# Designed miniproteins, single chains, continued (3): the designs that were tried, part 72

Each design is a single chain, and the fold is of that chain. pLDDT is the mean over its residues in the fold that is shown.

## One batch from the design tools (miniprotein)

Design m10486
Fold by ESMFold2-Fast:
Structure m10486 (fold): chain A 70 residues (1-70)
Amino acid sequence: VPTQAQVKEALIAARVATEADLTPEVLAAIREAYLASKDADDFRKAVGEILEKYISDEAARAAFEALQKA
């Protein structure tokens, strides 16, 4: 199960979000979204809703795969 620090690192590395976007509350919400997601597309939709921005399929997939390895 990924930590909030691992979620933050994965999102920044995949260019899904900047460090300034990732408050503790946002990181907790994205971590919960990851645990509820069945695949990268579910994760992309949830993260896009939380961050209120468009997330590309490629960026979401890269972040999701990184979190699965954590």
Scores: mean pLDDT 83

Design m10487
Fold by ESMFold2-Fast:
Structure m10487 (fold): chain A 82 residues (1-82)
Amino acid sequence: SMLVLRTALGIELAGLDYLIAQAERLELPQEVIDALRAEAERLRAVLEDPSATEEEIRAVMDRAAELEARANELVLERARAR
């Protein structure tokens, strides 16, 4: 249902905000932090739009997941380089 999708979107936004705080603490590249912030703003805009479709919600969640995967790869690359 739309209610379930919008709830999931809110949870995803909270998760992105937490990841941004961790990325800043771990001093990840500024490019990555900026990209995470930009994606959080896109999720917030969709969450605040009562006319947002299921397709739009899924699209922003998919983009967030891809960016989170990239951020995690950079953390692993840093760990491997040590």
Scores: mean pLDDT 83

Design m10488
Fold by ESMFold2-Fast:
Structure m10488 (fold): chain A 96 residues (1-96)
Amino acid sequence: MVTVYEGRITAQTRTPDDARALGAVLTEKLRELKEELGLVSARVSVYPDGTVEVELRARSGAVALEAQNEVLRTIAAQPSVVSITVEPLKAVEEAP
């Protein structure tokens, strides 16, 4: 079994257009983080109600936490964000 750390961050924006703009920014940021930190996976989901969800997976808790903090910093810089929900990092066992 291999331990993988999962992170989930959900942001609510004022409009669907704000959510799409945030989603584009987060997609680029996650691309950089995946390349620099070696994330297992990273995904951005944009919903028509103005919700943006980020899911990330890493083989190290420290890497997952660093990626989560960078995503949070990026979201917090956006004036259109109404609320942010951060789920605690979850350690999951996967088959090798």
Scores: mean pLDDT 84

Design m10489
Fold by ESMFold2-Fast:
Structure m10489 (fold): chain A 107 residues (1-107)
Amino acid sequence: MKEVEEKIEEIRREAERKIVAREVAAELRIIGVITDAELERRRRGEGPLSEEEIEALREAEAVELARELGHEVERATLEEVKELIREKVEEEEKKKIEELKKEAEEE
């Protein structure tokens, strides 16, 4: 039974790591979109993106990320996307822990 508790702790640590990794990936994806838009502006000899244009790009990519996570939304923020990532990973964690507990009780 102590072995089951150690495996549950390992599952929880892996879930926490996955949340951080996916949050960082979402941040980098938004930065990538802004970077590409700034590069295109520079190539055209145009001035830098306005704060309003940068915010619009952030919101558009956050909406796309939320949709990829299974949520049909018209608007989303990066913070809302991070919450959706946590909910998805925590649900996967809960399922793994439940399966592990069932296997331990059957043996």
Scores: mean pLDDT 83

Design m10490
Fold by ESMFold2-Fast:
Structure m10490 (fold): chain A 84 residues (1-84)
Amino acid sequence: MIELSEEEIKEAKEYADKRKAQILAKLPSMSDEELQNLIAAHREQIKELKQAISQETNPEMKEMLEYLLKVEEEIIAALEAALA
C-alpha cells in the first residue's frame, strides 16, 4: 500500500469535508430518486472503507480512513433525513 504524507492525508480529509458540504447544499433541490441513488452509492463506499480499515496496519492511514468513514456516515444520515 502507498503511504500518504501528512499533507496528503490532510488534503484527503479536506476534500471529504468539501464534498459533504456540496451534497448538503443540494439536498433541498434533490428528488426522492436522486436521494435514494446517493444513499446506495455512499453505502457502497462505506463497505469499501470498512474493508480498507480492516486491512490497514499504518495507524495514520487507518485514522484517515476512519475519518473518511465518519464523513460518509454523516452524508448518509443527512440524505436519509431529507428523504423522510
Scores: mean pLDDT 83

Design m10491
Fold by ESMFold2-Fast:
Structure m10491 (fold): chain A 65 residues (1-65)
Amino acid sequence: SETERLAVSMYSALRILGVNVVDVKAEGKKITIYVGGDEEDYKKAEEHAKWVSEKTGYEVEVVQL
């Protein structure tokens, strides 16, 4: 699906940015990104999530583990 393709693209982009992405889930028009590591990893993931949400209209949630 488009949501799954977007989720895979976000996972790849965040990993390239050095973010410790543990998992990514896609459900309907919602993408959930699970992040390990420190506060900086979470901050980078949140900034990327906001950008994707604004550009695509998808709901993107970041969960810190």
Scores: mean pLDDT 85

Design m10492
Fold by ESMFold2-Fast:
Structure m10492 (fold): chain A 68 residues (1-68)
Amino acid sequence: ALEEAKKIAKEMLEKAPNAANGILDAIESGMSAEKLLELAKISLEDVKELDKESAELLEKVVEALEKG
């Protein structure tokens, strides 16, 4: 779960640098998959209508974390 979220963030770093770095920093700081999922869902609601690239990254992260 966390490894897949990290890969998604790295792959989308150029398109969505702020969201990607946020996910990478959370993982680096030792955030659990459960807490990261909660954070990603909240962040997705915030950016969904404003930043398509960040929303795409966060949707993929949420899906990866929910699948386990």
Scores: mean pLDDT 80

Design m10493
Fold by ESMFold2-Fast:
Structure m10493 (fold): chain A 72 residues (1-72)
Amino acid sequence: MTPEEKLQKAAQETAAALSTLLDKEPESAEELQALAAEAASTVPEVESVEVDTEAQTVTVTGKDGTVLTVKG
């Protein structure tokens, strides 16, 4: 996979996990942020993950400077 494909897959997996959590607890913004931080630490191609709970989007920034936004 290219770095972009790896980031896209990581972002989609993170968004799916966050979407599931949002469906159960829409008020868990702090927990969602913690989950996003954990996802960033476990994926070697990811530098940071930003979560927008209102827009239900996840923005993933890669170590190579690639930025991907995925809708959850």
Scores: mean pLDDT 65

Design m10494
Fold by ESMFold2-Fast:
Structure m10494 (fold): chain A 99 residues (1-99)
Amino acid sequence: SAVAEAEAEADRAYEELAADPSATEADKRARRRELLDRLLATLSAEAEAAGLTEEDRALVAAAGAEGAAQAAKNGEDPAAGEALGRRAALAAIAIRRAA
C-alpha cells in the first residue's frame, strides 16, 4: 500500500540520516523535520483520497483546534498550528486504515 511504502521510505531515510557522520546536529534536526513534513503530506493525502467519515472529520477538527491552541501558547502562528494538527490527524487515520 502507498501508506506502507511511505512509512518504509521514511524509516530508511531516518536511519540513513542518523548514521551520517558528516551531518551536524542542526542539519539532522532540519532534515528530520523535512522528512516528517513529507511523510505527513503523503499520509494525509491518502486519507483524504480514501474519503473521510463524520468521525474522521470530527477527529481532524479537534486536532486542528489543539494545534492552533498550542501554537498560540508558544507565540507562533495559530493557522500554521491548525494545519499541522489537521495533517497529523489525517496521517494517523491513514496508518490505522492500513493496519
Scores: mean pLDDT 85

Design m10495
Fold by ESMFold2-Fast:
Structure m10495 (fold): chain A 88 residues (1-88)
Amino acid sequence: ARVEEARAALAAQEAAARAWIEEQKADKELMAEMAADAQAALARLPESVARARAQLAARPDAGAEDWELFELTLAAQRRLAEEILAAA
């Protein structure tokens, strides 16, 4: 339920993001700003991921579904940043 709902929501968000990038890719100034932001976010990602993983590991109620949700969200965030960088 939670994983399937998150998967559907992430798929919809990724589809919307791809459509938006396609519309904006000719705007070089906007794409350059978005690429700089995406690159900075990716550079900070290892520290953010380590902190998030530590917090999740510290939760006594965290199960396999919580870890799966975390990995799904992380993968979607990485794909979006990479698509922005590729489009710029």
Scores: mean pLDDT 81

Design m10496
Fold by ESMFold2-Fast:
Structure m10496 (fold): chain A 114 residues (1-114)
Amino acid sequence: MIEEMIEKITTVLNLSEEDKKKIKDFVEEVSKLKTDEEKIKYLLSKIKNEEVRELVENIINGKDVEKNIKKLLGLAFDPTLSTEVRVDALIALLGLSLIIKEVKEYLEKLVFDK
């Protein structure tokens, strides 16, 4: 499911093969980690954009989770933003989906239900 989700989202965003590989490699590495704490630390280490980091920290702390997921989606799907910001937002969403059930369920509904 996560691989299909990555393929669908990265295709919709028209990301390069290099960016698709970066996202896929990130998800594979996060999936190898055993604890949520290790996954969170690794996720935050890969996000360069400060706004994306703040949204991730808010979601991890249970603050306005749905609102912050929607903001990350807005960044990931905004064609006026740099590819680097969009990739950071997508890494954030996919990484959080491996850690937080609410994020996983939200993305699955968004990607697979319509």
Scores: mean pLDDT 80

Design m10497
Fold by ESMFold2-Fast:
Structure m10497 (fold): chain A 82 residues (1-82)
Amino acid sequence: SPAEELLARARELFDAAAPELSPEVRATVERLIAAAEAAPESESGLLALRDALQIIIRESTDPEIRARAEELLEEIERLLAE
């Protein structure tokens, strides 16, 4: 599904961003991704992914990671608008 594909891409992005994130931020993003994994097609799951990507955008200084997170966030916002 589109939601499961976005979740997989968000997981890959989190793995790339993890070395730049504090342990507390990593733990928060991991919990949000886990919540999305439990119910990827749900509104709550999509909102958890949105929150995770917003945290990655805020906390990462890598412009490539931020750009990828922004692209995924735009796709999640499209799913939430439906």
Scores: mean pLDDT 85

Design m10498
Fold by ESMFold2-Fast:
Parts: C-alpha cells; structure tokens; sequence
Structure m10498 (fold): chain A 77 residues (1-77)
C-alpha cells in the first residue's frame, strides 16, 4: 500500500529509499521496474527528485530507465 511504502521511505530516509528504487529502474526486471515506478509515485515526495534527475542526466543510463525517471518526475512535480 502507499502507506506502507511511505513508512519504509520514512524509516530509511526518502533519498536512500528513492536511490534503491532508482536502482531497480536501472537494473531490475520488467516487473521490478514497474514496481519501482509505482512505488516512487506512491511515495510522492519531492526529495525523490534528486536521484531521479541523476538518472535523466546520465547519458550512460538505459533509455528506458531515463524515460521511467522522467515519467515519475512529471507525476510528482
């Protein structure tokens, strides 16, 4: 649930949890990438924007990861 995801983010620190989920956008399975996208949107915290922008600005990141990061940024901004 969104409440559970927010509680996890709060306990780990939002930026640390966002970096973990961003790692799943970069290297996860198709299911893992979709779960990470949903979790980042459900947390809906602007402190997640910094690690997401790092992916968008990284030319070595897979294009699919940059697109998903952009979609999340647009959803929470």
Amino acid sequence: SAETLRAIAESLGVEAFARYLVGQLLTGSEEGRERAREALIAVDDPRALAPLREVVEDPSAPERARRLATEVIEAIE
Scores: mean pLDDT 80

Design m10499
Fold by ESMFold2-Fast:
Structure m10499 (fold): chain A 90 residues (1-90)
Amino acid sequence: SELEKRAKERVKELEEKAERYKKEGDLGKANAYEIARIVAENLPETIKKIFEDLEKGKITKNQAILFIEGVTGLAGDEELREELIEEIEK
């Protein structure tokens, strides 16, 4: 799926950033990128569930937007946040 492909690409980017900062001795940034990587790895399943719950009427559009903002923010993917919110608002 597009989300799985995007998540794999984002995970790789975040792993590379975490490794770079670890080598530079910036443990704070290295740790932050490792946390973002873990969140990004689980994003496709989390996003899929949010959209399925929205489609089934289990959550409102406003709730779906808040959930998307939270998970994409933690993953550090602002472009994905904007794309998914636009899709919900259609």
Scores: mean pLDDT 82

Design m10500
Fold by ESMFold2-Fast:
Structure m10500 (fold): chain A 93 residues (1-93)
Amino acid sequence: MLEEARKNMIALLSKTNPVLAKLLEESYTDPVAATERLLLYLADEAEKKGRTKLAEELRALAARAADLSPREIAVRYTSAALREIGDQIDKEL
């Protein structure tokens, strides 16, 4: 049940952002480390787009990933991944 949902999400992300797809896959074995790397990746992208304050907030959140509950980690990671997919669609369309 959960395994099929995970595979579908990874397949969807791999079409738009293979880096994010790999991070999502890693989150199922090490959600803390994967969340930290995802947030740092998004922070770098935000900084490239001139969103320096968002980049700072994302880096601060990444530094606190180890202190997040498993539920909070899952919610934040999923939200960030969905937002990145949306940004990629906007860039290509």
Scores: mean pLDDT 67

Design m10501
Fold by ESMFold2-Fast:
Structure m10501 (fold): chain A 110 residues (1-110)
Amino acid sequence: NALEIVEKAIKELEKQKDKVKKAKTYEEVLKALEEAIEAIRKAKEELEKLGAPKEVILKVEIAEGVIALTLGMAKLLASKGVPLEEVKELAIKGIENAIKLLKEAKELLE
C-alpha cells in the first residue's frame, strides 16, 4: 500500500530528527541525515514499483533532494568547524522540510 510506504518514511524521518536532537558529535548528525536519505530512497523505489501517481513520486524526490542538499551543507559546515548546535539546527530544519513534503505526498494518496 502506497500510503503505508509514505507513513513508514515519515516515521523514520521523525526518528532521525530525534537522533539529531540528541547528537553529541558531527558524525552522529551526518549519520542521521544519511539514514534519512536512505529511508526516502527506499520509499521512492517501493512507490515506483507500485505505480504510484507521478505527483506523489515527485514530492518524495523533492524530499530526497532536500535531505541530500542538507547533508552536503552539514558536511561542509562540520569540515569548517562550525559549532555543532548550528549544524544540528540546519539538519533538523532539513528533516522537517522533508517530512512536510512526505505529508503532502500522503494527502495526495487519501
Scores: mean pLDDT 91

Design m10502
Fold by ESMFold2-Fast:
Structure m10502 (fold): chain A 72 residues (1-72)
Amino acid sequence: SMNRKRAQELIEENRALAEAQRYVRDQDKFEWSPELKKLMEEFKKLSQGNPSDEEIRKKLVEVAKQILKLVG
């Protein structure tokens, strides 16, 4: 069974993924830095992979967190 810390991590990861996906979906509506646009393109490429792949999920979470740090 998952402990409370891992459950909280999963909730935070899912929130980060959902928020980053919103920015990526609406990216043409805003002027972003080249660095942020590169991260958004990486997120799009990773999201085309198998959603059940743990390595793809890890990379998506990492990129999502980087997007959110640069957005604000």
Scores: mean pLDDT 79

Design m10503
Fold by ESMFold2-Fast:
Structure m10503 (fold): chain A 81 residues (1-81)
Amino acid sequence: MAQRVIVSLKPGNSAKITTTSEATVSVYTKDGKSVTKLKPGESLEVKAPEDSYAVIEVDIPAGGEVKVEASGPANILTFPK
């Protein structure tokens, strides 16, 4: 089943997102929104600004998996699509 994984990072914390499939990663910070497409096995590291939160949305197709490696406190939610 396709899924969306949402990661909320507290200020100054980082997360590494790794996917087994193509995935679309949207990162929201005080500095704006960025969208990155990951190929299978690729990783993206995201760091929250020191004074604000970052929100990461990972859209994974059916059969894909995502690994999230966060430094410090992070809230991770998974939604079916």
Scores: mean pLDDT 80

Design m10504
Fold by ESMFold2-Fast:
Structure m10504 (fold): chain A 102 residues (1-102)
Amino acid sequence: SMMEELKKLGESLKPLAEEAQTSREARRRLVAEVAEAMAEAAREKGVADPAEVEKALIVAEALREGLSVEELRRRLAEAGLSIPESELEALREEMGMPVPPP
């Protein structure tokens, strides 16, 4: 049951959610886990746009790996996908994704 799996995920993520209040790394990992679970659930139901699911999975992987915004943009481009610059800025500022040095 998808609802039982989502409930178990919520229970398992509670410690990470508490850590995310003080740690940007934990916050990135929490967002990555939630995004991946939601994308997989949408894909299983067949109700989501496949491109949006793929985009969410690429973002989740980049957040989990602690990749730069430039590397995330590169991976999205390789899949023929993009996200708005405003969303990339939000990921950089809110979740501490590294900015490449000048």
Scores: mean pLDDT 71

Design m10505
Fold by ESMFold2-Fast:
Structure m10505 (fold): chain A 59 residues (1-59)
Amino acid sequence: MEEERKKQIETVAEWVLKAIEAGMSLESAAALARREGEEAGISEDDINEGVRLGLEKYK
């Protein structure tokens, strides 16, 4: 994975985790991270990968 893409994917994953830690459902956290990623200009593929990683890292 390229450094720039890796950073964007990790950022989206972090948004998912922070939303879940704040008490949001998995579905709502994923939706929020997708919206933030779109506003940040991150590609749909990288947003989808970041959401998957964020959900996978959830404890």
Scores: mean pLDDT 79

Design m10506
Fold by ESMFold2-Fast:
Structure m10506 (fold): chain A 68 residues (1-68)
Amino acid sequence: MEEEIERARQELEEAMKAYVDALDAGDSKGVAEASRRLTEAVQRLIDLGLSPEEAAKLATKAVADAMK
């Protein structure tokens, strides 16, 4: 489970970076696709046993890291 959670966290971070990159590029289709990937990664973390609050905290950290 720890390995699966770490993989889901990496997917969340990659999806957030793709989302920020698509916003910077003005790619509305890329934004929609990255948003879908973000939702899937958050849901996977919840399915792996994280609370919605814990998943939201990881998403917040991922956006902060992607914008650095």
Scores: mean pLDDT 79

Design m10507
Fold by ESMFold2-Fast:
Structure m10507 (fold): chain A 94 residues (1-94)
Amino acid sequence: DPELKEQIDNYLIHRLDLSKRAALATGRTQEQIENLKKTLEDYKDNKKISEHIKEIIKELEENLNTPPASPEEIEALLKEISEEREALEKEMSA
């Protein structure tokens, strides 16, 4: 089903973007790069997902020396990311 594949791909892309935002906010860019390189192996045959993962890895690599957000900003950003993730999972589970 092409529509189902597109929905799954878009869901995965959104989850990857949320993880990127969390890594950038917390300064855990190196840890997330290592996790994404492992995930890339799982999606090597999915060009859309693999290309998106490669773009995220590049953005994270460019930010390896960027300091994390302030503690207050990290708490606020992680709360927003958590709420978006829960909304996304609820939409996909409906």
Scores: mean pLDDT 84

Design m10508
Fold by ESMFold2-Fast:
Structure m10508 (fold): chain A 62 residues (1-62)
Amino acid sequence: RRVPVSRIGLALALVLSGALSQREAAEMLGVSVGTLSRLLRRYRELLAQGASAEEIRALLEE
C-alpha cells in the first residue's frame, strides 16, 4: 500500500457526508469503485460498533 491511512479515512468521511461520490473517492485513492464500496461498508460497520483506531487501521490494511 502507498496511500496514507489518514487519506483513506478522509475520503471515506467525505463520501459519508455526501461531499464526494464513491467514484470520485475511488479515483482519489487509486482503487476500483468496488474496492471503495467494500471499504466504506466496513468503515460504517466499525463506526457503528464504536471502533478504535486499531480496528480502523485493520480495515485499511486489508
Scores: mean pLDDT 70

Design m10509
Fold by ESMFold2-Fast:
Structure m10509 (fold): chain A 86 residues (1-86)
Amino acid sequence: MMEEIKEAARFIIEATDKLLEELREQLKNTSDPAEREELERGIRSLEAVKKIAEDVLSGKIKELPKEHQEAIIDGILEIAKALKEL
């Protein structure tokens, strides 16, 4: 179980790094304020997801209450599944 979670976390880190590079490139080339705001929101969301995946991989989440750990683990598995379907 924990090994599968770590594999999901590594996959998320790799996938989010690729998506972040693409979104940051789009942001540099975009002058429309509304589009820039949407890209900036997307970048912040992916950076947050990557940080959670990194905290899972490093074991930092073990210091959190069990209920919070379970919610984070479920979220990581759902995100990894969604990214694999792309």
Scores: mean pLDDT 80

Design m10510
Fold by ESMFold2-Fast:
Structure m10510 (fold): chain A 79 residues (1-79)
Amino acid sequence: SQAFENAKKLIDIGEKIAEEKGVKPEPNEKIDKEAEEAIKENKLDEEERELVERAVELEKAIAANPELAELLKKEVAKL
């Protein structure tokens, strides 16, 4: 699906920026709860679940460093 491909592209970009900035994900209860609920409700397959797990780690990294959110928005705007 186009939504899956778009999400994958955004996560790839975000992970690259986080790696370049040396930002690591930190534990975050709110993000973990939201992710578990989404996985449970949507009956995700293995590929979709892996993508959600990667998205969760990226969200945790952004929460630890809000500057990543601004950098991500700028890169997404170029797409």
Scores: mean pLDDT 77

Design m10511
Fold by ESMFold2-Fast:
Order: sequence, then C-alpha cells, then structure tokens
Structure m10511 (fold): chain A 82 residues (1-82)
Amino acid sequence: MVVVEAEITAENGEKAKELGEGVEHSVSSVEGNEAKAEMVSETKVKVVIKAPNKESGESIKKGFEEAAETTSGVVGAKAKLK
C-alpha cells in the first residue's frame, strides 16, 4: 500500500471543494483505491489517496497532475508519492 498526497489551490473556495470532491469520488470509484478530500484553507484542498501498490500510486499521481493542468479554475496543483 502506498499513499499519494495531492494539494489543489483553486481560484475560490467553492471551486476548491468541488475539485476535492470530484477527485475523491473519481479515485474511490476504482476498486482497491481510497481517497479522502479535506479543506486545508479557504482555497486549498488536500486529497489523501491510498493505492494498493506503487505502480497504481504513480498512475494516480500522473493522472492527477494531467487533470490539474487542464482544469479551469486551478491556480496550483502538487502531488507526491509517500
């Protein structure tokens, strides 16, 4: 089991919450994956993702980074494998 920690800074709090909930729902829809989103500031959300193995965790990290780059309203995004 590996942990991916992702942070999204959005243009406003509503967008940050929407993005966090969207990532949590999307990741948790895949068998073997767990995700929890929490607001760490008014415009920043942190998502903690548990994946069954390192390959799965790296795939999730890459997908997150790609999605964040193409998503309107994202000011900054960062993910790390733990």
Scores: mean pLDDT 78

Design m10512
Fold by ESMFold2-Fast:
Structure m10512 (fold): chain A 59 residues (1-59)
Amino acid sequence: MTYARLRGLAALVAEHEVGARAGEELPVVKFVDENHIEVEMPDGSRAIIPKSEVELIER
């Protein structure tokens, strides 16, 4: 299963959009385009995050 880990300073920006913190791993729901992914937030809502702001992890 693919997870997106938010990167340090980038996670502060992502908190405005997704409500997640630096180092948090969010499940990847789908790949939107070459540069963006859709993730599931802890509350079950979904958000689009640039791939440059995350580390992709396979488990």
Scores: mean pLDDT 68

Design m10513
Fold by ESMFold2-Fast:
Structure m10513 (fold): chain A 61 residues (1-61)
Amino acid sequence: SPTEERIAKIEALLKELAATHSVEAVENWARWVLAEHEGEPEESRKAIEEAIRRMLAELRA
């Protein structure tokens, strides 16, 4: 689905950023991505937010 493809791209970008940048930089990028997607349908927005939240929690652990 378009949402699954978008989540896969976001996960790939977060992993790339986490490998080469600080946690702070990754968190700033995630905030920007969430703002960009605030106009998405609720189901898509929730799925994207959940994927980002999970990835950020892994980086903070």
Scores: mean pLDDT 77

Design m10514
Fold by ESMFold2-Fast:
Formats: sequence, C-alpha cells, structure tokens
Structure m10514 (fold): chain A 96 residues (1-96)
Amino acid sequence: DESEEYMRKAEEYGEKAKKAKTGKEAVEYAMKAAEYAQKAAEAGGSPEIVRRAGDYGNEAGLYASKKAKDGIEAARGAASAMMSAGSAFHGGALPG
C-alpha cells in the first residue's frame, strides 16, 4: 500500500527532525515529513494511515519550531559571550 510507505517516510523524516543538531536541519526534515504526510493522504490511505502520517508531520513541525528557537537562543548567548570577550568587535557595547 503506497499510503503506508508514505506514512513510514513521514515517520523517518520526523525522527530525523528530532535528531537534528540545528534548527535549520530540523525544519528541513520537518518539511519532508509534512510532504510525505500529504502524499499519504493523496494516495487514498485509510483514515488511520492518514492520521498517523499527519501526527508524524505535526510532531516534526513542533519539534523543529522548538529546536529553531533553542538554536537562536544558543546563538545569542554565544554572540554575547564573544562580545564580552572583545574578540569580534572592539568597543564591547552590548544592546541595552
């Protein structure tokens, strides 16, 4: 059943999104998970298959959004530390 294969691919990309090291990678994998979830629905899968594929896509998307936010916060922290060390720009002015 083609819809079951697409559901499996949605799951695989969802897991890759969860294991991604960066927010960018998580978003890319989440987009692929969503693509395969849509393909499962288009292939005329049973309501159960379509629901499961959609759940994998939604979970991947939620995880990717959280990972991207965490990545931005981590990058902000690193930038602040570098500015405090005076290594990137002379003048050491932090935004108030």
Scores: mean pLDDT 70

Design m10515
Fold by ESMFold2-Fast:
Structure m10515 (fold): chain A 64 residues (1-64)
Amino acid sequence: GEAEAREEIRRLLLEAGLSEEQAEELADFILRNRDNSDGAAAKLMNAGVPAEVAREAVEIARQA
């Protein structure tokens, strides 16, 4: 469900080196914008998330 997807995305972003605040804000953004995968991935990459991790996070949100 959405709650499980949010926690999984948050975990991935924390492991990629983002702060807890950034991870929560970006996880929320991705889930709210799951129909704009390219924009969501670009926002993650601009925050310093590796492309492969950004793509995985966006895919988790799309399946939620």
Scores: mean pLDDT 84

Design m10516
Fold by ESMFold2-Fast:
Structure m10516 (fold): chain A 55 residues (1-55)
Amino acid sequence: MEELEKAIEEVKKLIDQGISPEDGVLFVNELDEKFEPEIRKKIAEYYAKLLKEKQ
């Protein structure tokens, strides 16, 4: 859970820097070589949700 929260925080930073959600997902996937596959899946789902919310 704490690792997921850290990953979400990183995603928010990427968005704040002006990186598109799609590019942010790719960056997080590169970064998450330290994260478990289940955490990566949750990050991807979170980004997909943000994309729908923005549209």
Scores: mean pLDDT 61

Design m10517
Fold by ESMFold2-Fast:
Structure m10517 (fold): chain A 69 residues (1-69)
Amino acid sequence: MPVPLTSGDQIKAAIGKPVEVKRSKDGTVIKGTLEALTRDDDGTWTLVLKTDDGLVSIPLSEVEEVNLL
């Protein structure tokens, strides 16, 4: 069963592991390997997932939840 990651430290600890990310604005669920947690030029943190379709970047402010698979 998916395990909720509720803090930035838990998300960082999941780098290299399979995760499920739900976007807050549209409810879209993206599955992939958590590649990185990066900081943008405006100070926004961004999740980078490796999926079958390539790399997907999701601003942390648009993330409703991250679950460890």
Scores: mean pLDDT 78

Design m10518
Fold by ESMFold2-Fast:
Structure m10518 (fold): chain A 76 residues (1-76)
Amino acid sequence: KKIFVRMLNGEVREFDVSTVEGAIGLLLWLIGLEIDTGKKLTLEYKGEVIDPLTIEKIQSLPDGTELTILEEGKAV
């Protein structure tokens, strides 16, 4: 099954989370983005932050789920 992650720049990245390895790949990619940007990032599904972000939660998401990356800790 596939899930999609929408980035802050509007780009969408596809992940296959049918396997544990695929879910780990998503987590490592997100950590890499946090390191590269110097920002704490969260994943949001339908207005709700996924916390804690675990392999089990990622694999439980429906096929075709679109997640959005948000920067954590900014109040307006």
Scores: mean pLDDT 74

Design m10519
Fold by ESMFold2-Fast:
Structure m10519 (fold): chain A 79 residues (1-79)
Amino acid sequence: SEAEKLAEEAIRAAEAGDYVTALALGGEAVRAARKSSPEEVEKIIERIEKAREELRDKPGAAQVLEMMRRGLEKVLEEL
C-alpha cells in the first residue's frame, strides 16, 4: 500500500540520518494510513517497532520512528 511504501522510505531516511526527510515521509505515511485497513496499519506499526529496536542506539532515528508509531496508533483507534 501507499502507507507501507511511505513508512519504509521514512525508516530508510531515519537510518541514513536524514531526519527532515524521515519526518516528512512519516507524516505522509500517517496521512495515507487513514485510508488503509486496520490490518495494514497494524503491519506498519510492527515494522516500525522492529526498526526502532534496530536503531535503539541512534536516539534521533528512534525518536522519529516513535513519533510515526504514535501517529499510526491514533489512526488505528479511529478506523
Scores: mean pLDDT 84

Design m10520
Fold by ESMFold2-Fast:
Structure m10520 (fold): chain A 64 residues (1-64)
Amino acid sequence: MTDEEVVDRVVDVFERHAPGLSPEELRGAHDALVAHFRDTVKDEEVLKKAVERLTRILEEHLAR
């Protein structure tokens, strides 16, 4: 599986579950996933887009 495929699956799972998470759980999940991607994703552009996607999901669901 490519870094892009891993990122897409993880981000999709986060986006799907985000509506059911509390604000604290959303922030915790976002922080953990960003840390995980920084450790595991080797492509700088894929990493940048992954972090941007996670932050967008966080901001969207915190505004509810």
Scores: mean pLDDT 81

